# Designed miniproteins, single chains, continued (4), part 73

Each design is a single chain, and the fold is of that chain. pLDDT is the mean over its residues in the fold that is shown.

## One batch from the design tools (miniprotein)

Design m14680
Fold by ESMFold2-Fast:
Structure m14680 (fold): chain A 106 residues (1-106)
Amino acid sequence: SLARELAALARERPDDLTILEAALLTAAAAGDEAAYAEVVAILEEYKKRASPEIREQIDRLLEIAELIRERRMEEIAKLLDQPLLSAEELRRLLEEAAREFLEELR
């Protein structure tokens, strides 16, 4: 995948902020959690030796990437929270279960 290829390139070029930015944002958008975690680790190591101005830039980049990741996860969660049964199908199942229960009481 592009996310994995860019993460591999980020490993080879850990001082290239342009590659790190592209790799981070691509991994966030793709939902590749392994690639995302790897690029975040490279950025955190870079940040330790960076100027205050570059540290602020990296912090903003990480915030943007996290927002992309959160929005993606919210969309997935919304799809997973969709009922597997319609309200009408659920009603029918409940009515059938109630009927079977009443039959057993006879």
Scores: mean pLDDT 75

Design m14681
Fold by ESMFold2-Fast:
Structure m14681 (fold): chain A 65 residues (1-65)
Amino acid sequence: AEIEELKARARALAAEVEAAPTAELLRELVETTLRGMKLLAEEAGVELDEEKLAAELARLEALLA
């Protein structure tokens, strides 16, 4: 359910970004995608490098600022 909700939200956000790109929509899309990746990794029993993901998110937020 949560993965399907995140997938639907990511698709909606991607469509909004394509129509009218804003920093807020891009940030929301990135956050939604990272949350989805974390949930998929947990379901698959794969360990994610959360420190690396946090560093990449911080880098993207700096670019969007």
Scores: mean pLDDT 72

Design m14682
Fold by ESMFold2-Fast:
Structure m14682 (fold): chain A 72 residues (1-72)
Amino acid sequence: DKKRQAERLLAQARLYLDKGDYEKAKELAEKAAELGTGKIKAQALDVLAQAYEGLGDKEEAAKYRAKAEAVK
């Protein structure tokens, strides 16, 4: 089930984001956004934005925040 896979990937992405592993958080959140729709996709795009911010890429972070808002 793609929805359950997206939810699990999103949960893992958040755990890595909390640990400061921004590269792994980015990878997992990207996969979650690809598999998820609606709320899950928006949340995954928000985690992607936070991961890019942690990596110092403010421009990419802003782009993903805008994408998350557009999905909602």
Scores: mean pLDDT 85

Design m14683
Fold by ESMFold2-Fast:
Structure m14683 (fold): chain A 99 residues (1-99)
Amino acid sequence: MIEEDPFVQGLELLSEARKLLKEGKVEEAVKLLEEAARLMGYDHPIVGLELAKAYEALGKYKEAAEVLERVIERLRELGGSKKLIEELEERLKELREKE
């Protein structure tokens, strides 16, 4: 727990996953993002948004939609930006249309 902060480890994995996504290594990025989600929480907005994008890039629209729904719900609970929530709801609609 102390000296091995799982949240900090998750942020490092998220940074590596973003590099892999830019390189087109989507499958490797998903593995790192799933581990980051495990460490930070699957509903955590930062990692959840990247994981949803990575699943969409793999054509896993159902998994992308499920992750994005959790992020939207969490942002509503936290009193997040209405504009951001509306933008994410539009993305969710697009993902569901691809299913």
Scores: mean pLDDT 80

Design m14684
Fold by ESMFold2-Fast:
Structure m14684 (fold): chain A 66 residues (1-66)
Amino acid sequence: SAAAARAEAERRARELIREAQEYVDKVGLEALELAKQSADRASEVARQGGVEYDRMLAEAEALLAA
């Protein structure tokens, strides 16, 4: 019947909207996780750079004191 066909079409439309919303939520979570990982990596690179800089300064000061 036409009523049954319309009810099925409306059910499928609602299902597709739910699938689309779920996909958007998933992409948002993946983007946030990537941003956090990027920030953590940048902080570690900065920390390692500081340690190496301090080592080089200490080496230079030791050479100048000799």
Scores: mean pLDDT 83

Design m14685
Fold by ESMFold2-Fast:
Parts: C-alpha cells; structure tokens; sequence
Structure m14685 (fold): chain A 68 residues (1-68)
C-alpha cells in the first residue's frame, strides 16, 4: 500500500528530526500528502504509527545485514 508506506516514511523523518512527542498526526499527514482522516484509516493511533515506524526501521537494518 503506497499510502501506508508514505505515511510511515513521513513519520520516520519527523520523529528523527523533532521527536515523536513533538510530532502531531496532523503534521505527519501533511508531510505524507494525505488527509488526517486517511492517516487514521491506516493508523488508528499515534502508538500504532510509532510501532509501524520501528518495524520498518528494523526491516531496513535486517536487509542491510543480509545484503552484506
């Protein structure tokens, strides 16, 4: 799902730049180019989104290790 991946990428960037606590779902939706309603459709809470970001980061690190 391209929309889900865009939301995760935007959240990851903003969490790294500003921290998760300082970052709102509205800002993530704006950065991803989606409505807040669309973001809530994919992630019902900021906690669900943070979990997805962590999972994406771990998968990326694992891919780098496997490709070595």
Amino acid sequence: DATRERIIAAARRLFLERGAEATSLREIAEAAGVSVATLYRHFPSKEALRRAVVEAMLAEREARAAAA
Scores: mean pLDDT 79

Design m14686
Fold by ESMFold2-Fast:
Structure m14686 (fold): chain A 68 residues (1-68)
Amino acid sequence: MEALKKQLELTLKSIKESKYPVDLAKKQAEVLKGSVRLEAERRGLSEEEIEELLKWFEEQFKKLLEEL
């Protein structure tokens, strides 16, 4: 979980630094959420762990949108 969380954090930082248009940032976030869920399932994470990771990501993404 920690490795996936760090990967998400780096991706959000990249979006912020690249000053992506809000629409593009939202599309990237949707794709990333799907990819992270699949990767977490492949790694054998529990549904609870996946839900917590995605909730954390949603919170970070909301903060990012306020800065774009």
Scores: mean pLDDT 76

Design m14687
Fold by ESMFold2-Fast:
Structure m14687 (fold): chain A 63 residues (1-63)
Amino acid sequence: GEKAVEEAAKLAEEAGDHEGAKLLREGAKKLSPEAAKRAAEVVTFAVKNGHLEGARAAALEAQ
């Protein structure tokens, strides 16, 4: 979980989404390892497809 979250946060920062990177790092501390991994995978997929807003909503709902 933790490495996947950091990789996704780095991708979000590279895309210019510093707030999304912060939410992902802070949210992951409150999630189970499995939920954190899923949130990181969703964010990574959305960043690659230009859809950061939906990924942030999904990560918040997972909390």
Scores: mean pLDDT 66

Design m14688
Fold by ESMFold2-Fast:
Structure m14688 (fold): chain A 68 residues (1-68)
Amino acid sequence: SPEEEAERLYEIALSLAEKAKNAKDPQTRARYVAAAYIAVTGLYLLSGDEERAEEVKKKIDEAWKEAE
């Protein structure tokens, strides 16, 4: 179902945000940030879960602030 696929996208988005935070070079970090944003957009479109979408966005923002 869309809700079950949204759960998978939530896990993927969190994983991608974590990889972005741990990325050593700005290009790799930007790619993971972009991929995480695509995943969180899919999560929101499939489930309407604003709270989970906001949680992931905060993690993406944290990763991006370390990009310099």
Scores: mean pLDDT 81

Design m14689
Fold by ESMFold2-Fast:
Structure m14689 (fold): chain A 103 residues (1-103)
Amino acid sequence: HMEELRKRAEEAVKLQKEATELARKSGFAITGPEDAPRAAELLRKLGYTVALGEIVSPEDGYALPVVLASKDKTLEQLKEALEALRELYRRGEDFVLNLPPAP
């Protein structure tokens, strides 16, 4: 029972990591923006699909605003990528910020 649970957890982490890599390659992630809701609205006006959320540091409890935007991904795919980023941050892994191309 415990062995099956561990195997499924490992598979979930692998899928989340792949989703995060795909988001970084094809989408855009912005962390720590001073005005995340405004950034999200501006990206939506430029024709991007946008997911807005937070990543919380386990060490100090600081909440980092995260905006994911893409022209070719669905909102559901961006939400999956956001959750993958939250897991990577919780585990202490760094991730790279990708900026959207010029409009």
Scores: mean pLDDT 60

Design m14690
Fold by ESMFold2-Fast:
Structure m14690 (fold): chain A 72 residues (1-72)
Amino acid sequence: SMAEEREMLEKFKRDAEGALEYLKAHPDEELRERFKAQLKGLSAKLKSALKSESLKAELDEIEARILAELEA
């Protein structure tokens, strides 16, 4: 279901943005590197579960944005 896939993507986005906000407030290089690894792994798993090409593209954009902010 597209609605179920959208909910999965929105949850991923919320969780990733929450972790990013936490790291910005509590800078920790080791935690940051672990989060980067987890983000990439969770993104890959979600992408394999999604059937919608538009949602896969949106997931790639979310991952790239969060990773860019972690390197800033």
Scores: mean pLDDT 87

Design m14691
Fold by ESMFold2-Fast:
Parts: C-alpha cells; structure tokens; sequence
Structure m14691 (fold): chain A 52 residues (1-52)
C-alpha cells in the first residue's frame, strides 16, 4: 500500500538521522541531530497511527 511505502521511506530517513546523531562528534551537532530524529520519529508514529 502507498501508506506502507511512505512509512518505509520515513523509517529510512529516520535511520539516516539516527546515524548522523550517533556519529556526531560535537555535542552541538549531536543536539541538533537529536532534534531532527525526534521530529522524524513523530512523523513515523503519525504514519503508523494512520496505518493501524
């Protein structure tokens, strides 16, 4: 389904953001990456809610 594809894509983006956060050396960069991860997670949850 289209929704499942969107969810998969959102999860991929979230994974990239998590990797960026985990590989960030500076705490400043890590904080900003964490914010992006949080936003991405929220989008994923919204998509999951629509799927469920």
Amino acid sequence: EELERRLAEARRRGRELVEKWQSATDPNERKKALEEVRKAGEEIQRLEAELA
Scores: mean pLDDT 79

Design m14692
Fold by ESMFold2-Fast:
Structure m14692 (fold): chain A 60 residues (1-60)
Amino acid sequence: SKEDLLEKEEQKIALIDKKRDEEIAKMKKEGKSESELKEVEELFELLKENLKKQTEKLLK
């Protein structure tokens, strides 16, 4: 159902946010620069945007 797809999207977004936080923490431990950290944050935002677009395609 549409509700199941939207619920799955929210669950995946929450996991992406958690994974982002884990990767950022790891990169800080590895001595990555703040600019590199920002690039990774942007990539995770793009992942969420792409996920939302895929969900909308399935809802059509």
Scores: mean pLDDT 85

Design m14693
Fold by ESMFold2-Fast:
Structure m14693 (fold): chain A 71 residues (1-71)
Amino acid sequence: SEVEELKKEGEELLERLEEALRAGDVQTAKRIADELDRVGVKLALLGEVETAEELGRRLKEMEKKYGVDLR
């Protein structure tokens, strides 16, 4: 389903985001954060609001962990 594909994409984006942050590649991290936001918007539009909020929360925890602002 589109929902399951978007959930998988969100998980893969979070893994790629942490890899970029560990490497100090803030430019790549910002692009991945933008893609993750688009996935979250699509999930919310499909009624998966709690999943979209969870992805956003995990992005914010990543920003806190690495001391960066990606927006």
Scores: mean pLDDT 89

Design m14694
Fold by ESMFold2-Fast:
Structure m14694 (fold): chain A 66 residues (1-66)
Amino acid sequence: MTVVTARGLDAKGATAVAITAIGHGPARGRFEGEDTLVVRGELDDEGAEAVRRTAEASGGTARVER
């Protein structure tokens, strides 16, 4: 199970991250606080990296836990 924690995203950025995650495998995103989005799921290495890059492209920061 992969966990990606993203912070500093607006609504469009959060939506883009969620769509990217579900496109790569069964994953679930949830806000844990005001500006923190946590994506948990069965993401492969490429999917986790794509989610991280999408968060960064949206002006946020992301951490991947494998």
Scores: mean pLDDT 76

Design m14695
Fold by ESMFold2-Fast:
Structure m14695 (fold): chain A 56 residues (1-56)
Amino acid sequence: GLEEQRRKVLEELEELIKEGRFEEAERLAVQAYLDGIISVEEANELGRLIREKLEE
C-alpha cells in the first residue's frame, strides 16, 4: 500500500544521502511528491535536510 511505498522511498533516500548522492536524493524526493507518496511539507523538509548534509 501507500505506507509500504513511503517506507521504501524513505529507505532509498537514506541510502542515497549516506552515499553522498544528494542530487539523486533530491530528485527522488521530488518524484515521490509528484507521485503522491509524500506530502509537499515532507518534500520540503527532506530538501532542507539534504542541503544541511551538503554543509557537513
Scores: mean pLDDT 79

Design m14696
Fold by ESMFold2-Fast:
Structure m14696 (fold): chain A 63 residues (1-63)
Amino acid sequence: MSPEQRARVEALAAALAAEAVAAGSTRIPRSRIEQALRDAGLPLSAVPLLERLILRHLLAHQE
């Protein structure tokens, strides 16, 4: 994955984590993650990476 694609995945993870926090949730459905990747034109193979980054942001938000 290119550095630019990785930066986009990291930005997307931060945005989705903020959305979940605003909704009072500690997790995001896989269907939402997949849709966000499709909307951003990123490969669905990035789902595991995006999930891992979202968890890091959610943990940081909790502390």
Scores: mean pLDDT 78

Design m14697
Fold by ESMFold2-Fast:
Structure m14697 (fold): chain A 76 residues (1-76)
Amino acid sequence: SERALELATEAIRALDAKDLERARRLAEELRRLGFEEAAELFLEAVEALEAGDERKAAQLATAAAIVLIGDILDRE
């Protein structure tokens, strides 16, 4: 769970930096850890940012973080 939170934090930083390749790689790492829904939301945030919709990207990244925290807590 700690590793998943680290990956999500780095994905948010990558999105803020507009480093779409890094954000995609970090989302795929979350998927490999079994956090599929959070990973999909981060990938949608990347797509929104690529389309120039920074507001939608921020909303999707926030949703990804909330989903991830909920999934981690549900596994405890």
Scores: mean pLDDT 86

Design m14698
Fold by ESMFold2-Fast:
Structure m14698 (fold): chain A 87 residues (1-87)
Amino acid sequence: SAAEEVERLTERARELLREAQETVATGSPDDAVQKLLEAARELARLAEELQKIMEEHPEVSELAQRGIDVAAEAATEALRAARALAA
C-alpha cells in the first residue's frame, strides 16, 4: 500500500542518518565526509519519492509529509556534520 511504502522510505531515511553517524564515530574524517555527503544526496532523493507518493495518494499526505520532514532534518544534520569534519 501507499502507507507501507511511505513508512519504508521514512525508515530508510532514519537508517541512512544512523549509518552516517556511525561512520563519523568509527571512520576517518575524510571517509566520514564522503559518506555524509552521499547520505544527504540519497535523503534528498527519498524526499522526492515521498513527494511523488503524496501527489499520487492524497490519503497518505500527512504520513508522507512526516517522512519528508524526517528526510529533510536528516539531510541537514548530515551536511552540518560534514561541514564540521571538513573544517
Scores: mean pLDDT 84

Design m14699
Fold by ESMFold2-Fast:
Structure m14699 (fold): chain A 60 residues (1-60)
Amino acid sequence: SIKEQIEKSIEEFAEKAKNYSTKEQEELKKLALDILSELVSPELLKEVEEKLNKILEELK
C-alpha cells in the first residue's frame, strides 16, 4: 500500500538524515511534506509530519 511505501521512506530518511545538518534535515522534511500534501490524505500527512518531527528531535 502507499502507506507501507511511505513508512519505508520515513525509515530510509531516518537513516540518511543523521548524516545531515539540522538545517538540511528541516529542509528535507519541508520538501517531503510539500510533495506528500498533493498526494495523500490530510490524516496520513499529519501522521508523516509527526513521525518526521519525532525522528528529527531524536537526532538533536
Scores: mean pLDDT 79

Design m14700
Fold by ESMFold2-Fast:
Structure m14700 (fold): chain A 118 residues (1-118)
Amino acid sequence: SPLERVRELINRLRQTVADLVKRVRQATSVEEIKAAVKEFVDEINRITEELLRVMEELGLGEKARQIYEEFKKKVDEILAKIDSATSLDEARQAVADLVHAINDFIDKVSELVEEAEK
């Protein structure tokens, strides 16, 4: 079902974020953090685009697109901060902001789906 697919994609997104956090904690250079972020952002973009498609199939496309566009804007701003980072602390703080943006996106998508079931 589309609802089952949304739950699967949210779980996949949560796992992807957990893997990113683990890799960033193990990183010893800014360059290693930037490389990890680039790899994981491609996967996050694939998952979030598929989430938007499934939400459109549920008739939630207009609100889902608004959530997605706000999320994309936040991610682009955070990625610019990661790109400009010159210290491990600065890069790690920007990754923490990225994790927060992804968790906020998950919460908003989950709330939208729960409201539609009523």
Scores: mean pLDDT 87

Design m14702
Fold by ESMFold2-Fast:
Structure m14702 (fold): chain A 63 residues (1-63)
Amino acid sequence: RVITDEEMRAAAPELIRRLVEEARKNGDPELYDAAMRVLRDWIAAGIPREEAEKALEELEKFR
């Protein structure tokens, strides 16, 4: 089965949440930076605005 861009965009919030959660557990700035990079790339690829906003909120909580 071919994964569409829409299906990939739908997975973005879960991926970001996972990275942020791991970063908070370990206090690892590398994971936080990785989450920021993924978020920026997925926003550039056109992920839904609502999903991007939720991801940013999670990153702000870690900060």
Scores: mean pLDDT 63

Design m14703
Fold by ESMFold2-Fast:
Order: sequence, then structure tokens, then C-alpha cells
Structure m14703 (fold): chain A 59 residues (1-59)
Amino acid sequence: GRLARAVQPFPKTGPDHLALYEGEVVEILEIIDDEHALVRSLATGEEGIVPLRYLEELP
């Protein structure tokens, strides 16, 4: 899948959200809309929704 890095910490703000620390690498599983993605943390294996503005896609 596509990899991305959190450019800033994302706090858990909803039941389906995944909290991220700054620099955390995630796999993008699905683009939900133009503002949100379903991701999996490579550090924890947890899945959840993250706003795309918190992510920088890796090469």
C-alpha cells in the first residue's frame, strides 16, 4: 500500500479515529474522501481514520 508520515501529532477526536504521534509512519488503506483516509499504523498495527492534512505521502 501507499506509505505516509504524520507531519504533526493527531489527537484521537472520534470513535473511529486513530491517534498519531509526529513522524509516525502509516499505510494508506483507503481514501474515504478528499479530506480523510483509513490508515494502519506500522508501529502498532492499529487502524483508523486520519485527516489527510496530517499526512505527507512517502515516495
Scores: mean pLDDT 83

Design m14704
Fold by ESMFold2-Fast:
Structure m14704 (fold): chain A 73 residues (1-73)
Amino acid sequence: MEEDYEKLAKEAEERVKENPNDARSYFELGVAYLRLGDYAKAAEAFEKTLKLDPNLPGARGMVEAARARQAAA
């Protein structure tokens, strides 16, 4: 549901502001944007996740997926 993912995005944005070095918060933000169909913002959030934690499982694949969806649009 759109409302649930928008709420998740707002909560993740707040967590990122409180904890700017928390890779998990950026990952959650990326997932929320991906579910909302904002592939550009999703890719940016996942790229920030990898910058903070390059070993976070699945994050690199999510960047590639978001970029592929953006390119196909």
Scores: mean pLDDT 77

Design m14705
Fold by ESMFold2-Fast:
Structure m14705 (fold): chain A 62 residues (1-62)
Amino acid sequence: SAAEVAALAAALRAAGASAGLAQTMGGHFDKSGVTDEGMRAAAEAAARGDIAAAGRLGQQGA
């Protein structure tokens, strides 16, 4: 959902990712059909500062 995409983008920015990277990852996961639960898991990983785990968890949730 748009809300989960926004939450992921916010978590990625908080983890030090650029605004462009945050929007690109959120948009990519949305287009890939990642579930809201997958996006939440990715956002939680990003909130811990683990951007690589966020990428894997988001794609696994597709």
Scores: mean pLDDT 70

Design m14706
Fold by ESMFold2-Fast:
Structure m14706 (fold): chain A 67 residues (1-67)
Amino acid sequence: MKLEEARELIEEARRALKEGDLEKAQELLDKAKELLESLPFSPEKLELEIELGVVEIEVAVAKTAES
């Protein structure tokens, strides 16, 4: 199921972020975002979009601290 794939991508992005691989984290988040955009509205999609946004902020903060 595509929602499950998006969830897995977001979780992989969180792991990449914890490992300091900001480039990989961003690539995984971009992929999850494209996948979610292709799906019709659902409460689970909304939850994943919120979680995606939180991880995107965490990656952006980490990039700023590194730069």
Scores: mean pLDDT 81

Design m14707
Fold by ESMFold2-Fast:
Structure m14707 (fold): chain A 81 residues (1-81)
Amino acid sequence: ALTKDEEKALEEAKDEFNKAKTPAEKLVAMAKIEETVKTVEGYKQVEAFFKDVAENESAKAVKLAATERLKEVNAKIKEAE
């Protein structure tokens, strides 16, 4: 199960991404989002978020970063089972 602290930190990091005005700020927020989670459930939440960013983000650098992080997150989910 997702911990309360993990849920709070994840929501904060997602809020930073949504408030970001530049691609650089979005990249920093994405790193925080991934670093926030330690559980399989947390990684699944991050996977859903990065999938949405990879599909809908207009900034090429952010979209590419989301795609690469999504691969890493998917690998962590499979490894943790």
Scores: mean pLDDT 82

Design m14708
Fold by ESMFold2-Fast:
Structure m14708 (fold): chain A 61 residues (1-61)
Amino acid sequence: MKELEEKIAKLGKELQDMVKELTPEQQRAFIEALEKGDIDAFNALTAPLGEKRLAEQAAKR
């Protein structure tokens, strides 16, 4: 699992923060989607977090 944590860290700090908000089951699905290159599954897992991020950016404007 340490290797998987390093892979997540290399993908960017934003992604690492999002993964920390996910449940362990969602984190597992996220890693599986990345390893299989399943972009649709990856986007489905991160879409709610992306909406939250956009709301934060709007507030900063």
Scores: mean pLDDT 67

Design m14709
Fold by ESMFold2-Fast:
Structure m14709 (fold): chain A 60 residues (1-60)
Amino acid sequence: DYEERIKKDPNDAEAYYNLGLEYLKQNKPGEAFSYFLKALELDPNNEKAKKELQKLLDSS
């Protein structure tokens, strides 16, 4: 559970990124966007999170 990982290490950018992907699978793009933003705040070089954020913005 990625939420469990975040509780143990709130700076785990990869856990936030994967949680964002899980919310996308549930068709919750707003929640996914928030988690991808948090992943980028923790790791500005996270190209995966950056690409997912760009896709969400471009589909608006």
Scores: mean pLDDT 81

Design m14710
Fold by ESMFold2-Fast:
Order: structure tokens, then sequence, then C-alpha cells
Structure m14710 (fold): chain A 68 residues (1-68)
């Protein structure tokens, strides 16, 4: 069934997009570390949220693997 493969590729694509967003936010965090503690905390919270979203997508991949 090609359907499970398409779902897997879509989830992988979403994970890659989120990784790109994390890289951009970590770059901004490096600019503000030691200069603006409030902005650093905002960026850390956004990075945490994106990492949690990646974990949810990994769980979906694991559930698809159980159906194979």
Amino acid sequence: SSSLRQELLKLIGEILRLIGEIIDLERELKKVEGKDEEKAKELEEKIKELKEEIEKLKEKIKELDKKL
C-alpha cells in the first residue's frame, strides 16, 4: 500500500521543516544570549514547543510502523 509510504514521507517533511525553524530560532537565541534575558526566554520557549511538535510527529511515525 502506497498510502502508508505517502503518510510517512509527509511526516518526515514536516519534521524537516520544524528542524529548519529550530535552527533559525537557535541562531537568534545566540544573538541575544547575555544581552536580553527576556528575549532569550521567549526563544527557548518557542524552541521547546517546536521540539514537542517533532516528538508528536515521531509518535505518529511509530504508530504507522505498527501497521506495517
Scores: mean pLDDT 85

Design m14711
Fold by ESMFold2-Fast:
Structure m14711 (fold): chain A 56 residues (1-56)
Amino acid sequence: GFDLSKLAEIAEKLAKTLEELGAHDHAARARQAAELARQGNYEEAKKLLESLGIKV
């Protein structure tokens, strides 16, 4: 859905920012959230992003 595509985009942008800051473990979790959102798993993607301090 529209929300899943936007969630994946936000998670991917967050992952890139975290990589640039050297937060490799957090970046990997953000990329995982993007992939879950692309697969249609909104609840798991949301939970993972919220664990990184992002309100969804």
Scores: mean pLDDT 79

Design m14712
Fold by ESMFold2-Fast:
Structure m14712 (fold): chain A 57 residues (1-57)
Amino acid sequence: GAMEEEARRLLEEAVRKALEAGQEATALVIRHDVERLLREGRYEEAVRAARKALEQV
């Protein structure tokens, strides 16, 4: 659905920026946290977590 697609888009952008900044551990944590929320069907929380991660990188 749209929320899941948005969360995945934001996740990939946040991970990409973290990796470009040399923050490999941060990229791993962001991916684990957002993917866990997605697996649990918590799509609104996944979007919020991914957006927050993108803002912090």
Scores: mean pLDDT 87

Design m14713
Fold by ESMFold2-Fast:
Structure m14713 (fold): chain A 82 residues (1-82)
Amino acid sequence: SSLIELLRKEYEEAVKEGDAELVLQVASVLLTLGEEIDEEVLKEAIKKYIEKYGISLEELEEILKKSPSSEYLVKLLEELKK
């Protein structure tokens, strides 16, 4: 799908730019579409996002639970807590 290809390019550009917010947004959409994303890249983006906003992993998890496309990211947050 051209949509998946476009989202993948957006994801890779966000990773290069260090835009943790955009990485998490685009990756969550790709994951809901059944695409595989590097878990280490997602964990790094989560850490940068938390550091940027000064929030806890628990607070981020609560925010992400409001978005259906973020279910996979919520799972990664559970792993980062342990």
Scores: mean pLDDT 74

Design m14714
Fold by ESMFold2-Fast:
Structure m14714 (fold): chain A 64 residues (1-64)
Amino acid sequence: SIEELYEEELKKLEEKKKKAKEEAKKLAEEKGLSEEQKEWLLDTVEGVAEMHKWALKLEYKKLK
């Protein structure tokens, strides 16, 4: 169903966000970023993920 596809895509986005956060933390450590820079980077990753979830929800609404 469309509902099942939406839930699967949400799970994929959550996994991608988790991976992106881990990669961002690793990059921050490798670059020797300050705590402020590291927080900004992690907040940016969260923001991008929320935008993707919002876009997915809009597409789901169009199919209903």
Scores: mean pLDDT 82

Design m14715
Fold by ESMFold2-Fast:
Structure m14715 (fold): chain A 60 residues (1-60)
Amino acid sequence: EAEELLERAKKAFEEGNYEEAMKLAGQVIDLGLQGKAGLDVTREAIKIYNEAKKKIEEKK
């Protein structure tokens, strides 16, 4: 489940849908905090979340 959300977050990021990527990555991070996702999956989600947020802040 968390891995599926992470794959969807990656795809959204690749498609330039940074808001969706942040939302999906945020859900994976929340699952990680609850112990429902692996540390590697959670770490990748944090990376995607931060990169997507940066892209949104830099877009006009």
Scores: mean pLDDT 80

Design m14716
Fold by ESMFold2-Fast:
Structure m14716 (fold): chain A 56 residues (1-56)
Amino acid sequence: DEEERLLTKLKAAEASLEVYDEELKTTTNPKLKEALKARKEEVEEEIKRIKKKLKE
């Protein structure tokens, strides 16, 4: 089921987003902060794509 696969990917992406948010709260290295922000942005774009496919 394609919908089931998309929901699984969405859940994984949302979990990754939470992990990056937690790391950003504790990270003091500016280079790592910028890398985490970039990764978070990529995950947010992936979530948007999945939601469009689900029409949610």
Scores: mean pLDDT 81

Design m14717
Fold by ESMFold2-Fast:
Structure m14717 (fold): chain A 120 residues (1-120)
Amino acid sequence: DPLAILQRLIAGVDESHIKNILDTIEDAIKTGKTKTDPLVGIEFKASDSAVELAIKFVQALAKLDKSISEEQLQLIIDAIRNKDPQGIAILELLASVADKLGKLSLANLLLKEVLRLENK
C-alpha cells in the first residue's frame, strides 16, 4: 500500500526537515526561480508540475529516512505518476502536510491536481 508507506515515511522524518523542504518548494513557486534544498540536494523548478513537485517532495523525504527501500519509494512514485486512486490519496496527504505547515502555494497546486483527477 503506497499510501501507508508514505504515511510511515512522513512519521519517520523530523518535522523541521519536512518544513525546510516545503520552504524550498514554496520559495521556488513564489519567486519563479529554481531552488535546491541544501540538506538533500533536490532541485525544485517553478516549471515543475504539481505531480513533479509531489514526486520530488517524496524523494526528498526518502533521502532523510532510509527505513524505506528503493522498491517502496518507487511504488509511491508510480502511484503518483499513474494517477490511480492511491496516487490521488498520496497527493491529498502531501497537500494536507503542506497546508498544516503553512505552505499554501504547494498545498493549493496539489489540491487543484486532486480535484482535476477526481473530476475524470
Scores: mean pLDDT 84

Design m14718
Fold by ESMFold2-Fast:
Structure m14718 (fold): chain A 77 residues (1-77)
Amino acid sequence: SAAEEALAQTEAEATRLGEEVAKQLGTQEARDLAQQAVANSVELTKGAIRAGLPADRAREIGLAQARAEAAAILKQA
């Protein structure tokens, strides 16, 4: 379904961003924060889908959160 694809795409891209940040910083704290950012982004996409938003919009919302959290982790290093 479009919802399943949106969730899978959000998780895949959030995971990719989190892995890049974790590798760049090389700390356990960065790895833990990256893992949490992936979980937050997927939950946001799920919430948007449950609220009745189109799957593509739900994916964009989750990915915007993933990018924001990745940037925040890098700034805290």
Scores: mean pLDDT 87

